# Designs tried in a protein design run: designed miniproteins, single chains. Part 106

Each design is a single chain, and the fold is of that chain. pLDDT is the mean over its residues in the fold that is shown.

## One batch from the design tools (miniprotein)

Design m3923
Fold by ESMFold2-Fast:
Structure m3923 (fold): chain A 82 residues (1-82)
Amino acid sequence: SEKEALLRAIALTLRGIGAELLGDYKTAAEHFREAADLYEKTGDYELAAKLYEKAAEAYEKAGDKEGAEEAYKKAEELKKKA
């Protein structure tokens, strides 16, 4: 259900923040990306875009330039839908 997807997205966002605080940027990026994908699927394009930007920043800190570029591109695309 949409409500279940939103609860999962919230939990993933909190896990991403926790990983970021611990310096685990790879895990933070993965959780922020998963949360962003769920918000996109539920139609919250503004929040999805913000979380893709957080994922991109975390990918950069993890040394994953390709992941960062993909996430930034996705954030820009979603901002046009919001």
Scores: mean pLDDT 88

Design m3924
Fold by ESMFold2-Fast:
Structure m3924 (fold): chain A 92 residues (1-92)
Amino acid sequence: VEKAREAARAANEGANRAQEAGDPRGAMEAGSGATSAATSATVAKLGLPGEEAAELAAKGAESGARGAREAGSEEAARAAEEGARKAREAAE
């Protein structure tokens, strides 16, 4: 459970940095990934193993990073990718 919460927090941090980059569109795309990660953490509370939930959260953050890059925000994409990396590390 702790690992899933760390993954969701890392994804949210990525989305916040995208917001701070001043690209609302990129921040919105990164936010989608963070929301997916938070949902995975919630499911982990309901009985899904922490490692699996954290991996799912990391994939959500990576999806957000791709959306941010497609929206034209390299800074937002980089922040979301960093969040995904930390989510995977938390899954260890």
Scores: mean pLDDT 61

Design m3925
Fold by ESMFold2-Fast:
Structure m3925 (fold): chain A 102 residues (1-102)
Amino acid sequence: DTLRAQLEAAREVGLAVADALAAMGVEPEVAELIRRMVGAEREEFERILEELKRKGYLLGAELAGPGLLLADGRVAQLVTLTLLTPAGEPITVTTTVLLPAP
């Protein structure tokens, strides 16, 4: 199943990103929020993005590259986030949001 493979790949990338962020000193709670954002649908993605803003961890968010059309008609859109680490050093991470079929 192409859709299942695409969604599973997104989940695996999210886990790898969370591990990398934890290794860079990002708070475990923030790393887990980023993991949950990878492949999340728009409503959940927006909720997590707003939580990161409220906690002061999010410095910026912008669209990255073209969207990928999924087998079910949804679009996986890349989003680049700029996050504040505990050391005050900004880091950049790319995640995905699932948008409804056009």
Scores: mean pLDDT 73

Design m3926
Fold by ESMFold2-Fast:
Structure m3926 (fold): chain A 62 residues (1-62)
Amino acid sequence: MDALIEKIKEEIKELAKKAGIPLSEEEIERIAEAMVNAALDIEDPSEEDVKLTLEFLRKVKA
């Protein structure tokens, strides 16, 4: 799981940089954790983290 979170954090950083979206390390970690938790059905991410993640993905992937 740690390796998966690290990989997702790297991907989020790259996408944010390419899209010109400034994200803090805290925001990147929250998005990565929300994505991993949702994908693995481990724990329910907060509604705010889910919303942040979906808005980010919509903006960068279009």
Scores: mean pLDDT 70

Design m3927
Fold by ESMFold2-Fast:
Structure m3927 (fold): chain A 75 residues (1-75)
Amino acid sequence: EEKRERVLARIRELFERVSELLQKSTDPELIAELKRIADELVEAYRELKTDPSRVDEVEQRIRELEARIAELEAK
């Protein structure tokens, strides 16, 4: 339970970071990538809410999304 809640909270945090990047971005390609990442975060959140046993798989996916978000933030 605690691990699931931590992962869900992390997904919410990453979604906020993506939203902030969308507000600052003017590049159509970057905006499209950010929207794609946001969709993946929404799906990860839904999957974890419906099946808590998938917490390890969802955690791995959000780690990959977090790395991608960090790369976009560094630009």
Scores: mean pLDDT 82

Design m3928
Fold by ESMFold2-Fast:
Formats: C-alpha cells, structure tokens, sequence
Structure m3928 (fold): chain A 58 residues (1-58)
C-alpha cells in the first residue's frame, strides 16, 4: 500500500546517500497508519541513512 511504498522509497533514498529524503518519507509512512511493516520500514530507513552518511564521509 501507500505506506510501504513510501517506506521503500525512503530506504532507496538513504542507500543513495539522500538521508534528507529518506527521513521525510519515513515520517510519511508512519503517519499513514500503525502498520507493522510501516514501523519496520521506518527503522530500516534510519539504519540505511546512517550507512549512507558513513559512505558520504569516506
């Protein structure tokens, strides 16, 4: 659904080093409902954003 699509895009953006977009999409996914998948995707987006930041620092 829309929440999981937003979460998917958040993870993809984070992997590309676009932590700002990832954060915004993760918030959007959370606001769309209380689905377990949306919460999990939000956590994955945060993790990916951290890794993207580390790649940016090299």
Amino acid sequence: GPAEEAAKRAIEAAEKGDAETAGRLAVQASSMGTGEEADRAGQEAGKAAREAYEKLLK
Scores: mean pLDDT 68

Design m3929
Fold by ESMFold2-Fast:
Structure m3929 (fold): chain A 58 residues (1-58)
Amino acid sequence: SRRDELTKRLGEIQLQYQDEKDPEKKAKLAELLQRAVELIQAGDYDGAFEVIEEAFKV
């Protein structure tokens, strides 16, 4: 399901966050993770996917 895919992608970004050493990139990843979670809770799965795509570019 789309929710299961989003959960998987969030896990990948959390691992990226843990491995990130640059404080500016780490702060950006934290902000994007928070936004993605908020969008999922609001039922905006399309918005959550867009934020996840931004996170993979960090």
Scores: mean pLDDT 84

Design m3930
Fold by ESMFold2-Fast:
Structure m3930 (fold): chain A 84 residues (1-84)
Amino acid sequence: MEEKKKKIEELKEELRAEAQRLYDTFLSMITDPELREEARKVFDELLAQGKEASFALTLAYLFGDRGRAERILNKAIEIEELKK
């Protein structure tokens, strides 16, 4: 039944929200408008490919946010376990 699918979609949405927040923070730190627009396109492509966990983890580590990195990793693991 659809319960497993719904839980996966909920976790994906939570991961997307975490990734989007870190991405928006990163973009706000880029002072060059051409580099900012290029970074935005790359991150939009990563989100479209469902690679939000890996890029969000990278940004969390760059910002030194260990707690957020752990939350993102745990959600990514739960999604993969639910797919089995």
Scores: mean pLDDT 75

Design m3931
Fold by ESMFold2-Fast:
Structure m3931 (fold): chain A 77 residues (1-77)
Amino acid sequence: GLEEAVKLMEEGGRHYREGEEALAAGDVDTALAHYEKAVELLERAAEIARETSPALAALARHQAKVLRERAEELRRA
């Protein structure tokens, strides 16, 4: 349900923050692991919200896309 989608987005946000903290500490591998988990959670949230809240699904998909692009940039560095 919608509550599950919101919960997954909150978990994704926590992983994003932990990834940023790891990156600030110079731990790129840990940052990438957190970003990958955040993307997974956001994509799951978008799928769950697809029919109930198209707006929330679109937001989650957009956040996942931006973070996936950031992770790809870091892998190339």
Scores: mean pLDDT 88

Design m3932
Fold by ESMFold2-Fast:
Order: C-alpha cells, then structure tokens, then sequence
Structure m3932 (fold): chain A 61 residues (1-61)
C-alpha cells in the first residue's frame, strides 16, 4: 500500500534527522528527546485504549 510506503519513508527521514541533530548538539538533543519521549509515552498509553483512533491518525498522515 502506498500509504504504508509513505509512512515508512517518513519514519526513515525522521530517523535521519534525529541522527543529524544528535551529531550537532548532544545537549540539545538530550533535552528534546526527553520531552519527546515523555510525550510519546503519554500519547502511546492514551492511544492504547483507542487502537482504532491511533490507526486512523497514522493512516491520515
């Protein structure tokens, strides 16, 4: 599915960007990652209850 392909590409691009940012400033990334990690955890936990809602959100992207 083309949507799955786009999602995968977006994930890879995001990873590459995180990698570049990590090389730039570990300090800045540490703070950013800490916040993102927290947000991701809360978002994942909340979305866990509504797996359908999360699936739709990802598909719309």
Amino acid sequence: DPELERRRELGEANRAMVDALNKSSKEVQDKGKDRLDRWTREYDENSRLDDELRRRLLSEL
Scores: mean pLDDT 68

Design m3933
Fold by ESMFold2-Fast:
Structure m3933 (fold): chain A 100 residues (1-100)
Amino acid sequence: SSNDQQITSRVRELVVRMGQTISHARQTMSDSQFSQFVQYINQTMRSVFSNVSYLRNQGRYDQAISLIDYVMDRLDQMQQQSPNQTIQRAQDMVQWVQQQ
């Protein structure tokens, strides 16, 4: 469906943004900071994919798209911040996504 196409497109864009954010983090963070950051990103992505699948199955496409767009915006913001600020924001993002 058109809605499924939109979600599929947004998910592909989210994966690209995530890859860019992880690549930036790998270049700017210590090994310890990077390990913690990747753990938070993995937790966020598991929650996002689970929630998007659930919302899509319920026909709640606008909410699924809004969730993806929110996470993409937060990933973009992380690339402009210090390592410690990025880790804190990643932790906050995990908590926020789990409440959706």
Scores: mean pLDDT 87

Design m3934
Fold by ESMFold2-Fast:
Structure m3934 (fold): chain A 108 residues (1-108)
Amino acid sequence: SEEIKELLLQLLSEDEEVRQEALKKLLELAKENPEEVIEVLKEALLSKDKRLRLGVIRFLGGLSVLDPKLAEEILNAISEEFGELLNETPREELEKAYNEGVEIAKKL
């Protein structure tokens, strides 16, 4: 879904309100249709677009605060693709993106 990919990119916005609205919308979509969201997250993680990959990590960080159970279910579903990202990306960069997602969620 182009909408989900757009929302993932909006999690990287310098505008705090844009980041907050994107996280809220992604959470709603993940609750309503988790299978579609999971499919798009897998595509994003396998993408060569680093911004999409970082957007996924921010989304997972945000979900860990807003809906820990859903975060666990999604992470388990994308574990193979996430494993590939861990091999290709510095741990510090992934931890930073995850923590940035957590901070977006804390301000909701």
Scores: mean pLDDT 87

Design m3935
Fold by ESMFold2-Fast:
Structure m3935 (fold): chain A 77 residues (1-77)
Amino acid sequence: SLAAVAEELRRLAEEAAADPRVSEEAAEHLREAAEAAAAGDVRAALEHLQKAYNASEDEAIRAKIEELARRLLEAAL
């Protein structure tokens, strides 16, 4: 469900904010993506996830962003 994806995005944003290896820009975009998803704004959530992806150099974080973006699109249908 969209709510389940929003909750997982919220957890990822909290983990990113606590991780000194994650840039402040990437962590902020993950937070905004989580807030947009929780509000049901799938387009804004995807735009912020793309910005977080571009601001990230960690392959594990990028892979998680790609997974959550796909799940957001599936939940919106």
Scores: mean pLDDT 84

Design m3936
Fold by ESMFold2-Fast:
Structure m3936 (fold): chain A 134 residues (1-134)
Amino acid sequence: DPEVEEQIRRVEENTKRLIEQLERKKDSLTPEQLEELKREIERITELTIGLLRNLDDFDAMRAEAERLRAEAEEVGDEAAVELAERALRYIDEAENSSDPEVRRQLLLQAIGALRGAALRVALTKTVLKAEEEK
C-alpha cells in the first residue's frame, strides 16, 4: 500500500529527528536516561509501524489507546490523555464507517494520535524519574 509505506517513511524520519533532538539535550539527562528514552522511542516507532501495516486490527489499536489513556492518567499528562481519547474516537468512527477511504483516513489519524500520546507519556515518565532520582 503506497500511502501506508509513505506514512511509515514519515514515522521513521520523525523518529530520527526526535533522537537527534534528544542527543542535543544531553546535558539535561544522564546517559542511562537518554539510552532508556531512545529505546522507548524506538519501541513506539516499531509499534506504530505495526499498526500502520495492520490498519484493520481495531482490537489492537483500541487496546493500545486504552492502555495509553490509563498510563497518561497515572502520570498526570492531560494532553496525552486527550490524545489517547481522540484516538479511541477515531477508531470508533472508523469501525462504524461504511466508506473504506473514510475508514482508512480515520485509522491513520488514530495511529498518529496514539503515537503522540505514547511519545508524551515516555517523555513525562523520563522527567518524573529524573526528578525522583535527585
Scores: mean pLDDT 84

Design m3937
Fold by ESMFold2-Fast:
Structure m3937 (fold): chain A 62 residues (1-62)
Amino acid sequence: DAEAALAADPTNAQALAALGAQYAKQGDRERAIALYERAIELARDDPGLQIAARMERQRVLA
């Protein structure tokens, strides 16, 4: 799962985004937003992941 992937690589932007989605589903908006922001920062050279993380962050903020 996302937590296991992040434990193996703390800078795994995809795992950070997936963990953010889990917190968003649990209603922890602040933690979800922070995880998406970290994923966006680490995925600056991965446009697909950056776009996906930005969209998910916007959904939580709405």
Scores: mean pLDDT 76

Design m3938
Fold by ESMFold2-Fast:
Structure m3938 (fold): chain A 55 residues (1-55)
Amino acid sequence: MMSEEEIIEKLKELDKKDPEAAKLYLEILRHEAATSPDPEVRERLRRVAERFEEL
């Protein structure tokens, strides 16, 4: 995964085609956002997950 925007775009595409897979992917992103040792990575993934959840 490269940019926040690219991740969100891919998640939206996945949600339209396979909502269950999108939910699993979102869970993985939330887990990484909570457990990553890098604060920058945690904050970035948290923002992506929050933006997608608000859709």
Scores: mean pLDDT 75

Design m3940
Fold by ESMFold2-Fast:
Structure m3940 (fold): chain A 61 residues (1-61)
Amino acid sequence: MDEILAQLQERGEEVGKGVEEATGLPVKAEVKLEGDTIISTLTVGDTKVVSRVSVKDLLAG
């Protein structure tokens, strides 16, 4: 489980770096687990994008 969160955090940081290069805005990527739901937050400057994915749905892909 922690491995999946670490991989998602790494992917988020990779995407965030690309967005930072494209926009010039500071980017922060954060992944959290709340129960059976993975919450991914990408902050670009003052804008927050929040995505929720069920752990079961993520593993079924």
Scores: mean pLDDT 74

Design m3941
Fold by ESMFold2-Fast:
Structure m3941 (fold): chain A 57 residues (1-57)
Amino acid sequence: GKIYEVELEDGTKVLVLSDKDLANGTEVKLTAFGNKKGVVKGEAEGQPVTGNIEPIN
Protein backbone atom coordinates (compact mmCIF):
# COMPACT_ATOMS: atom_id res chain seq x y z
CA GLY A 1 0.00 0.00 0.00
CA LYS A 2 0.88 3.72 -0.30
CA ILE A 3 0.41 6.61 2.12
CA TYR A 4 -1.54 9.64 0.90
CA GLU A 5 -2.17 13.12 2.27
CA VAL A 6 -5.93 13.75 2.42
CA GLU A 7 -7.48 17.16 3.11
CA LEU A 8 -10.76 16.93 5.04
CA GLU A 9 -13.75 19.25 4.53
CA ASP A 10 -12.65 21.38 7.54
CA GLY A 11 -9.16 21.90 6.04
CA THR A 12 -7.44 19.35 8.32
CA LYS A 13 -4.78 17.24 6.57
CA VAL A 14 -4.33 13.57 7.52
CA LEU A 15 -2.17 10.68 6.29
CA VAL A 16 -4.02 7.55 5.14
CA LEU A 17 -2.74 4.15 4.02
CA SER A 18 -4.39 2.79 0.85
CA ASP A 19 -4.02 -0.62 -0.83
CA LYS A 20 -4.94 1.03 -4.17
CA ASP A 21 -3.33 3.86 -6.11
CA LEU A 22 -5.26 7.11 -5.62
CA ALA A 23 -4.98 10.06 -8.00
CA ASN A 24 -4.69 13.65 -6.76
CA GLY A 25 -8.21 15.11 -6.46
CA THR A 26 -9.90 11.76 -5.67
CA GLU A 27 -12.76 12.16 -3.18
CA VAL A 28 -12.64 9.66 -0.29
CA LYS A 29 -14.52 8.80 2.90
CA LEU A 30 -12.46 8.15 6.08
CA THR A 31 -14.08 5.81 8.64
CA ALA A 32 -11.39 6.73 11.22
CA PHE A 33 -13.03 10.20 11.51
CA GLY A 34 -16.72 9.27 11.61
CA ASN A 35 -17.03 8.87 7.82
CA LYS A 36 -15.69 12.36 7.07
CA LYS A 37 -15.06 13.22 3.42
CA GLY A 38 -11.72 14.32 2.05
CA VAL A 39 -9.73 14.96 -1.14
CA VAL A 40 -6.41 13.28 -2.00
CA LYS A 41 -3.61 15.86 -2.28
CA GLY A 42 -0.74 13.50 -3.08
CA GLU A 43 1.45 10.61 -2.01
CA ALA A 44 3.25 11.21 1.30
CA GLU A 45 5.40 9.53 3.96
CA GLY A 46 4.71 9.29 7.69
CA GLN A 47 2.42 7.57 10.17
CA PRO A 48 -1.06 6.90 8.69
CA VAL A 49 -4.25 7.06 10.78
CA THR A 50 -6.09 3.82 11.58
CA GLY A 51 -9.28 3.04 9.62
CA ASN A 52 -10.63 2.40 6.14
CA ILE A 53 -10.52 4.71 3.14
CA GLU A 54 -13.17 4.39 0.40
CA PRO A 55 -13.26 6.31 -2.92
CA ILE A 56 -16.53 8.08 -3.69
CA ASN A 57 -17.67 7.17 -7.24
Scores: mean pLDDT 74

Design m3942
Fold by ESMFold2-Fast:
Order: sequence, then structure tokens, then C-alpha cells
Structure m3942 (fold): chain A 85 residues (1-85)
Amino acid sequence: SAERRAEELEREALRAALEGDMEKAEELLEEYRRARREALLALAKETGKLSPELAEIQAEFAALALRVEAELLASLSPEQAAKAL
């Protein structure tokens, strides 16, 4: 499912960031944004409680939040990274 794909991409992006591979993290973040949008649009269609416009906004917020977390993890020293895990 798109939701499971987004969760997998989230874990992979954060792992890449923690390893200092920001190029890989950026690519995974873009894939995460697309997967999250797909999942939220599917939820909007199924429930009728979320407009497509709000689904897109939520996907962008989720991607931004994950990007902030990835940037933070990439900024950690090896000692700080060990404590975050």
C-alpha cells in the first residue's frame, strides 16, 4: 500500500541522513512526498472527509517535517547520533 511505502521510505531517508548520505536522503524524501500524497489522496477519496487540496497540503507538511528531522540527524556528531538511536 502507499501508506506502507511511505513508512518504509521514511525509515530509509532517516537512515541515509544518519549515515551522512544527504544525496540519498534527498532522493528518498522526494519519493516519500509522492507516496504520502498518494496515500492521503486515497484516504480523501475513501472517507470523503479530506479534500484533495488538503491532502496535498498535508503531504507537503509531512515531507517538510521529515526533511527537518533528516537535517537534524545529519547534523549530529557520532556520539549524539548514538544517543538518538
Scores: mean pLDDT 80

Design m3943
Fold by ESMFold2-Fast:
Structure m3943 (fold): chain A 98 residues (1-98)
Amino acid sequence: KEDYEKGLEAYRKKDYESAIEHFTKAAEKGYAEAWINLGRAYMELGDYESAVEAYEKAIELDPNNAEAWANLAYAYKKLGDEEKAKKYLEKAGELRNK
């Protein structure tokens, strides 16, 4: 978890470029939660397309992660895709309510 911890520290300091580097290494080593934080770092930089890719990877690894679906919906909203944003937000709500 060394890369994941370094990513969290960089993210806390708002060094999103360094956070992306460390979360990418952690995600490649199989840390599923690193994909969500990678997406969040991309969102902070305004790279919504890369955020979508990271959140989709998180969902591939854990389709029941309501937070990943909600974050994917928000990324699509930022891209102007209101239809996908609504669809994925509904999925997140279903998972949170059971």
Scores: mean pLDDT 84

Design m3944
Fold by ESMFold2-Fast:
Structure m3944 (fold): chain A 62 residues (1-62)
Amino acid sequence: MRELTEEQLQELAERLGVSVETVRRIIEELKRLEDPRKADLRALAEKYGVSPEAVREIVQAL
């Protein structure tokens, strides 16, 4: 996975309507997976109180 800058994290958070901390926590969960593109987007969305589409956008940004 590529590293996102603080500015990229902030833009992504604003676009998705979530906090930067939530985006960071989801990225850390994805980093712990062998293939982040195969992540259970629904489970992550439920865990962090965001939409599955928001998780998908975060995965696509990596």
Scores: mean pLDDT 76

Design m3945
Fold by ESMFold2-Fast:
Structure m3945 (fold): chain A 65 residues (1-65)
Amino acid sequence: SLLEKLEQALAEAKELIKKHGSISDAQIEELARKYGLSVRQVRLLVAKALKELGYSEEQIAKYLL
């Protein structure tokens, strides 16, 4: 289901952020391809992941451009 794909993509985005302290555009595009999501959907999931990991609103805003 779409919900399961969103949850799996969110979990993988969190792990990438934990490992690297950030997530690159290339990694966002790879998650979009892997889970059959749009880049926009993945950017929103990255923002959610950053918020859940305690990042500032300023750091999160950089991924919503």
Scores: mean pLDDT 84

Design m3946
Fold by ESMFold2-Fast:
Structure m3946 (fold): chain A 65 residues (1-65)
Amino acid sequence: MSEDAEIVEKLVKDAIELLKKSKSKEGVENAIKSLREELEKTKDEEVKKVLEKGIKELEELLKEI
């Protein structure tokens, strides 16, 4: 994994943990939008995979809220 992908994965994981504690539907929806924007701008395949995984985890979290 690239160093950038590792950093992004850590940030996404920390954000998901905070959103799980807050249970904010609006917060989760905003996070999904932000990650989708980064995914469109990113050309790094490893970063793209990390963002795609984070988006899926946030979409699953949104179903539980």
Scores: mean pLDDT 81

Design m3947
Fold by ESMFold2-Fast:
Structure m3947 (fold): chain A 74 residues (1-74)
Amino acid sequence: SARDKLIKEVEEARKLYVEQFQRLDVPQSQVDRLLELFDKLIEAIRNNDDKAMQEYLKEIEKVLREIREELLAR
């Protein structure tokens, strides 16, 4: 189904971010926060919770922006 494909894409993105950010020496606390948000997003997709999906997507973007800003400041 389209939902199963979306969940798989989110799971693949989660894996890629872990690998990339570990190579870039991103603080583990930020990586853990991002992984927690991806797990919550996947659960929201499974539950058809549109409000929760939008909330977690916004938080993921915020964390990614913070990581990007820290990397650019190096």
Scores: mean pLDDT 86

Design m3948
Fold by ESMFold2-Fast:
Parts: C-alpha cells; structure tokens; sequence
Structure m3948 (fold): chain A 87 residues (1-87)
C-alpha cells in the first residue's frame, strides 16, 4: 500500500505541474486575444487537473487534492473569460 500511495502522489504532483503549465499557456493566449486557443488549452488544463484530483485522493493527500482543485478552478476561470470574449 505505501508504494502504491507514493505512486499516486507522484502522479498527482506531475498532473498538477502539467496543469499549472497549461494554465500559464492559456493565460498567455487569453492576453494575446487568441480566445480559441485559450479555450482549448484551459479545457486541457481542467482535464489534467481533474486527473490530479483523483490521483491525490487515491494517495490520501488532502493538501495535494486541494492544490489540484485550485488549478482546476483557475483553468475554469480562464475558460469562462475566453468564452465571454467570443460572445
């Protein structure tokens, strides 16, 4: 069980790092006025962050789960903002 929990924790950390990178990329596209790429990248960030939430939960790490949820919410805000600009 310990090794499996560590494997899930590592997977969660990698997912969070990837999602954070995608959030920064989506923010850049949003700032540049490339709303279609901002939307696509934000959706990808949300998906990866959701994987991070699941992995952190399986690892039994509530702090890591909270970090993944925060990244998910940041991605969702970018998505909502970019979609508003396309309306």
Amino acid sequence: MEQLREDFRRAAEQAIDTAESLVKEAEKYLKEGNYEKAIDTAIKAMFVAAVGIAAASLAGDPELEQRAREVFEKAKKILDEAETKLK
Scores: mean pLDDT 87

Design m3949
Fold by ESMFold2-Fast:
Structure m3949 (fold): chain A 63 residues (1-63)
Amino acid sequence: SEKALVEAELQREKAEYDKWKTKYDNLVKNKDQYSEEEITAAKYGYDGEKAAYDYWQEVLDKL
């Protein structure tokens, strides 16, 4: 079903979101050990995956 495919995509995006969130949180906690560029790149990844996760949650809610 369409719902099952959306749920599968949501689970995939959730896993990527969790990985980027963990990476970004660790960099921010230890920011004295990392460059601004590394922190900014990690935030970009985190923001992108969060947006994708939020999008697929909204798609699922409308089914």
Scores: mean pLDDT 86

Design m3950
Fold by ESMFold2-Fast:
Structure m3950 (fold): chain A 56 residues (1-56)
Amino acid sequence: MKSIEEEIKELTEKYRELGHRLMNALAAGAPQEEIDRLRKEIDEVSKKIKELENKK
């Protein structure tokens, strides 16, 4: 079973990856729907990290 610390680490790595993908999409002039989707995913990951940190 994953510990809360391991799950936070994994989500933090995903947050970093999504941030890079968002920057690349913005630089490439990606469709607004793609930008909005990436922003939403980043927000969801950020919220999940905060919830898990509050569970400790």
Scores: mean pLDDT 81

Design m3951
Fold by ESMFold2-Fast:
Structure m3951 (fold): chain A 103 residues (1-103)
Amino acid sequence: MAEELIEEALERVERELRAAKAAATKADAALHATRAVGILQEARARLREEAGEEVGRLMEEALRRVQALVGRALAASAADRPAYLDQAIEALREAAEEAKRAV
C-alpha cells in the first residue's frame, strides 16, 4: 500500500511538473506547479501516517527540495524555467526511490 501510494504520487506530481514545463504562459506553469506541490503535500501526510516517521521525513525533504526548485522556476525567465522544472522532476524521482526502499 505505501509503495503504491509513493508510485501514484510520483506519477501525479511528475505529470503536473511536465505540464508546467510545457505551459505556454507563466500563469499556466504556476497553476500546474501549485497542483504538483499540493499532491506532494497530501502524499507526505498520508505516508507519514501509513508508513511511519522515516518515510514521512524523506517525503518532507523531497517536498522542500521540489518547492525550492519550483519557486526558482516560477521566478526564472521563460527560457530558464524548464531547467529548474527538470531538476524538480529529478529530485522527486530520487526521493521516491529512497522512500520506496524505506517502506
Scores: mean pLDDT 84

Design m3952
Fold by ESMFold2-Fast:
Structure m3952 (fold): chain A 69 residues (1-69)
Amino acid sequence: DYAKKGVELFEQEKYEEAIEYYDKFLEENPNSVLNPQVYYARGLALEKLKKYEEAEKDFKKAKELDPGI
C-alpha cells in the first residue's frame, strides 16, 4: 500500500521518500476516495521541505476533492 508506506516514511522524517510513495499512489489510483487525504499528506511533506507553493497547490486540490478537509 503506497499511501501507508508514504505515511510511515513521513513519520520517519523521510519527506522526499514519502512524496515518492504518495506520487505512486496518486498515479496508480486516480479515482480513489483516499485521493483528497493523499494530496493533503503530500502537501504536509512538501511544507516540511519548504516547498510552500507546491504544498499550497496540493492543499487546494485536497479541499476541492473533499471540502471537509
Scores: mean pLDDT 84

Design m3953
Fold by ESMFold2-Fast:
Formats: C-alpha cells, sequence, structure tokens
Structure m3953 (fold): chain A 51 residues (1-51)
C-alpha cells in the first residue's frame, strides 16, 4: 500500500537526515521540506522512490 510505503519511506528519510544533519534547526527544516516533496509526488500519482 502506498500509505504504508509512505510511512516507512518518511521514517527512513528522517533517520538519514538526523544522522547527516546534527543541527536541530536544519534537521527540522529539512524534514518539513522532504515531507512537502513527498506529498507533491503522491499528488502526481508517482510511486515513492525505493532505497
Amino acid sequence: MVEEKLEEWFKKKVEEIKKNEPDPTKYTAEVLREMGEMLDMLLRGEELPEE
């Protein structure tokens, strides 16, 4: 299901950002930006990218 893949993808993305960006302010901004891009992809009917 797209919804399940979305949650797993976002969770993995958040962990990657957290490891690469130790600054909490930048980390939060990056997470929000990725979330927006993810929603945009879903609106286009695209599948979430795989690892």
Scores: mean pLDDT 69

Design m3954
Fold by ESMFold2-Fast:
Structure m3954 (fold): chain A 67 residues (1-67)
Amino acid sequence: MKVSKELLEAEVSLALGEIAKALGDYETALKQYREALEILSTLPESERVRELRRRAEEGLREVEEKM
């Protein structure tokens, strides 16, 4: 399987967003989730990309509800 740098960057941004959300740092979480979604939007459709996008969108909505 060919792993792109962009896919890894999206996964890292998503993980950082989840950590920030768990710590109550909603500003950082918002930034990281948006960054993950931006990167994912440039990638070809795949099951992995769809899963990461769904998770990032869910996290972003939860953070926006807290702000």
Scores: mean pLDDT 83

Design m3955
Fold by ESMFold2-Fast:
Structure m3955 (fold): chain A 62 residues (1-62)
Amino acid sequence: SSELEKIAEESLKKLEELKPYMTEESYEDAKKKIEEALKNKDLEGLEVYLLALEEGLEVAKS
């Protein structure tokens, strides 16, 4: 897999972990943003989304 595919996969994995702590609307919005960034080959956008999801998981598990 390309680096784009790997980071998108990791972002979607983190999003699934965060899903129980999110509203349906927030989950759908986040998923759409990740999918759009992957479609546009936006590596920086995917990195930003992954970081935000990782921070969200730290807060949710605290």
Scores: mean pLDDT 84

Design m3956
Fold by ESMFold2-Fast:
Structure m3956 (fold): chain A 77 residues (1-77)
Amino acid sequence: SKEELRKEILRLIGEILRLIGELIDLDREIEKLKKEYEENPSEEIKEKIKKLEEEKKEIEKKIEELKKKLEELDKKL
């Protein structure tokens, strides 16, 4: 039904918003580490930045997949 479809759309929107929140937090952490790296360069900081940037890419990919699902469901309304 259209009601079940709307409920699923709202669930996906909620999931996307949570992931966007995680992405904002990661961006903030990456910026802090980049500033720290400029002030005191170390392999440990460089590796932390790399790991967080990889995590960011994974979250961005999940958001894009969920957005595609959302667009497909919206077309069915």
Scores: mean pLDDT 87

Design m3957
Fold by ESMFold2-Fast:
Structure m3957 (fold): chain A 65 residues (1-65)
Amino acid sequence: MAEEYEEKAREAEKAGNNAEAAHYLVEAMLERGEVTDEDRARLRELMAEQIAAGRAAAAEIAARE
């Protein structure tokens, strides 16, 4: 049920697990069969934060040589 995925997405976001939150948000959208502008904006922000965090971590590792 889409509402259950939305709840899991909110819980994951509260836990700071943006990747898991994005995953559950996508599942909720698929269950509803529709995507709102708000859903797209939120998903983009969650994914952008994860990509930025990954790039920062990779840069730190590279800098350590």
Scores: mean pLDDT 74

Design m3958
Fold by ESMFold2-Fast:
Structure m3958 (fold): chain A 66 residues (1-66)
Amino acid sequence: SAEAEELLREALRLAEEAGDARLARLIRKAMETGDPEVVQRAGVLAAIRGLPEVTALLSEAAKLLA
């Protein structure tokens, strides 16, 4: 959905601002595939990295892609 794409794009911007190249690559893969499992994996990585805003955006995107 367009809403999920907007959330993923904002999550990507924040991950790039944080300098987390690995997280940014996972978010790009989620955008390309639309796969909620990829979004969930990116969310787990964001949580481990201590990026709560990115984690929240990815959680909402996963709900919209279900």
Scores: mean pLDDT 86

Design m3959
Fold by ESMFold2-Fast:
Structure m3959 (fold): chain A 105 residues (1-105)
Amino acid sequence: SLLDQLKTLSDEQQQGVIDALIIVAKDDFEERGIKLSDAEIKLAVARHIFTGEPLIDVAQEIQKLSPEERLELIRELLKEAEKLNLKALAKVLQEALKELEKELS
């Protein structure tokens, strides 16, 4: 799985993979008319990494969630990333959490 592959990489290599996935996700979502914020794109990428579900399916799932459910999902994924010592993924989720909290303020 992508999660298992990330566990074998350095923090710098993990950051590179996550950054690349965010760019790919943003471009694919824009082309398909899927409107997600930068925070929601980071959430979609993180959920894709943990579940292996296609990015498009994850994006559609996130669109069905309330703002409160999206915040809870980020917190759950952040806790899991921290447990697995995936520092780059935890950092991206922390950024997404801060961005989404500002959007809802």
Scores: mean pLDDT 87

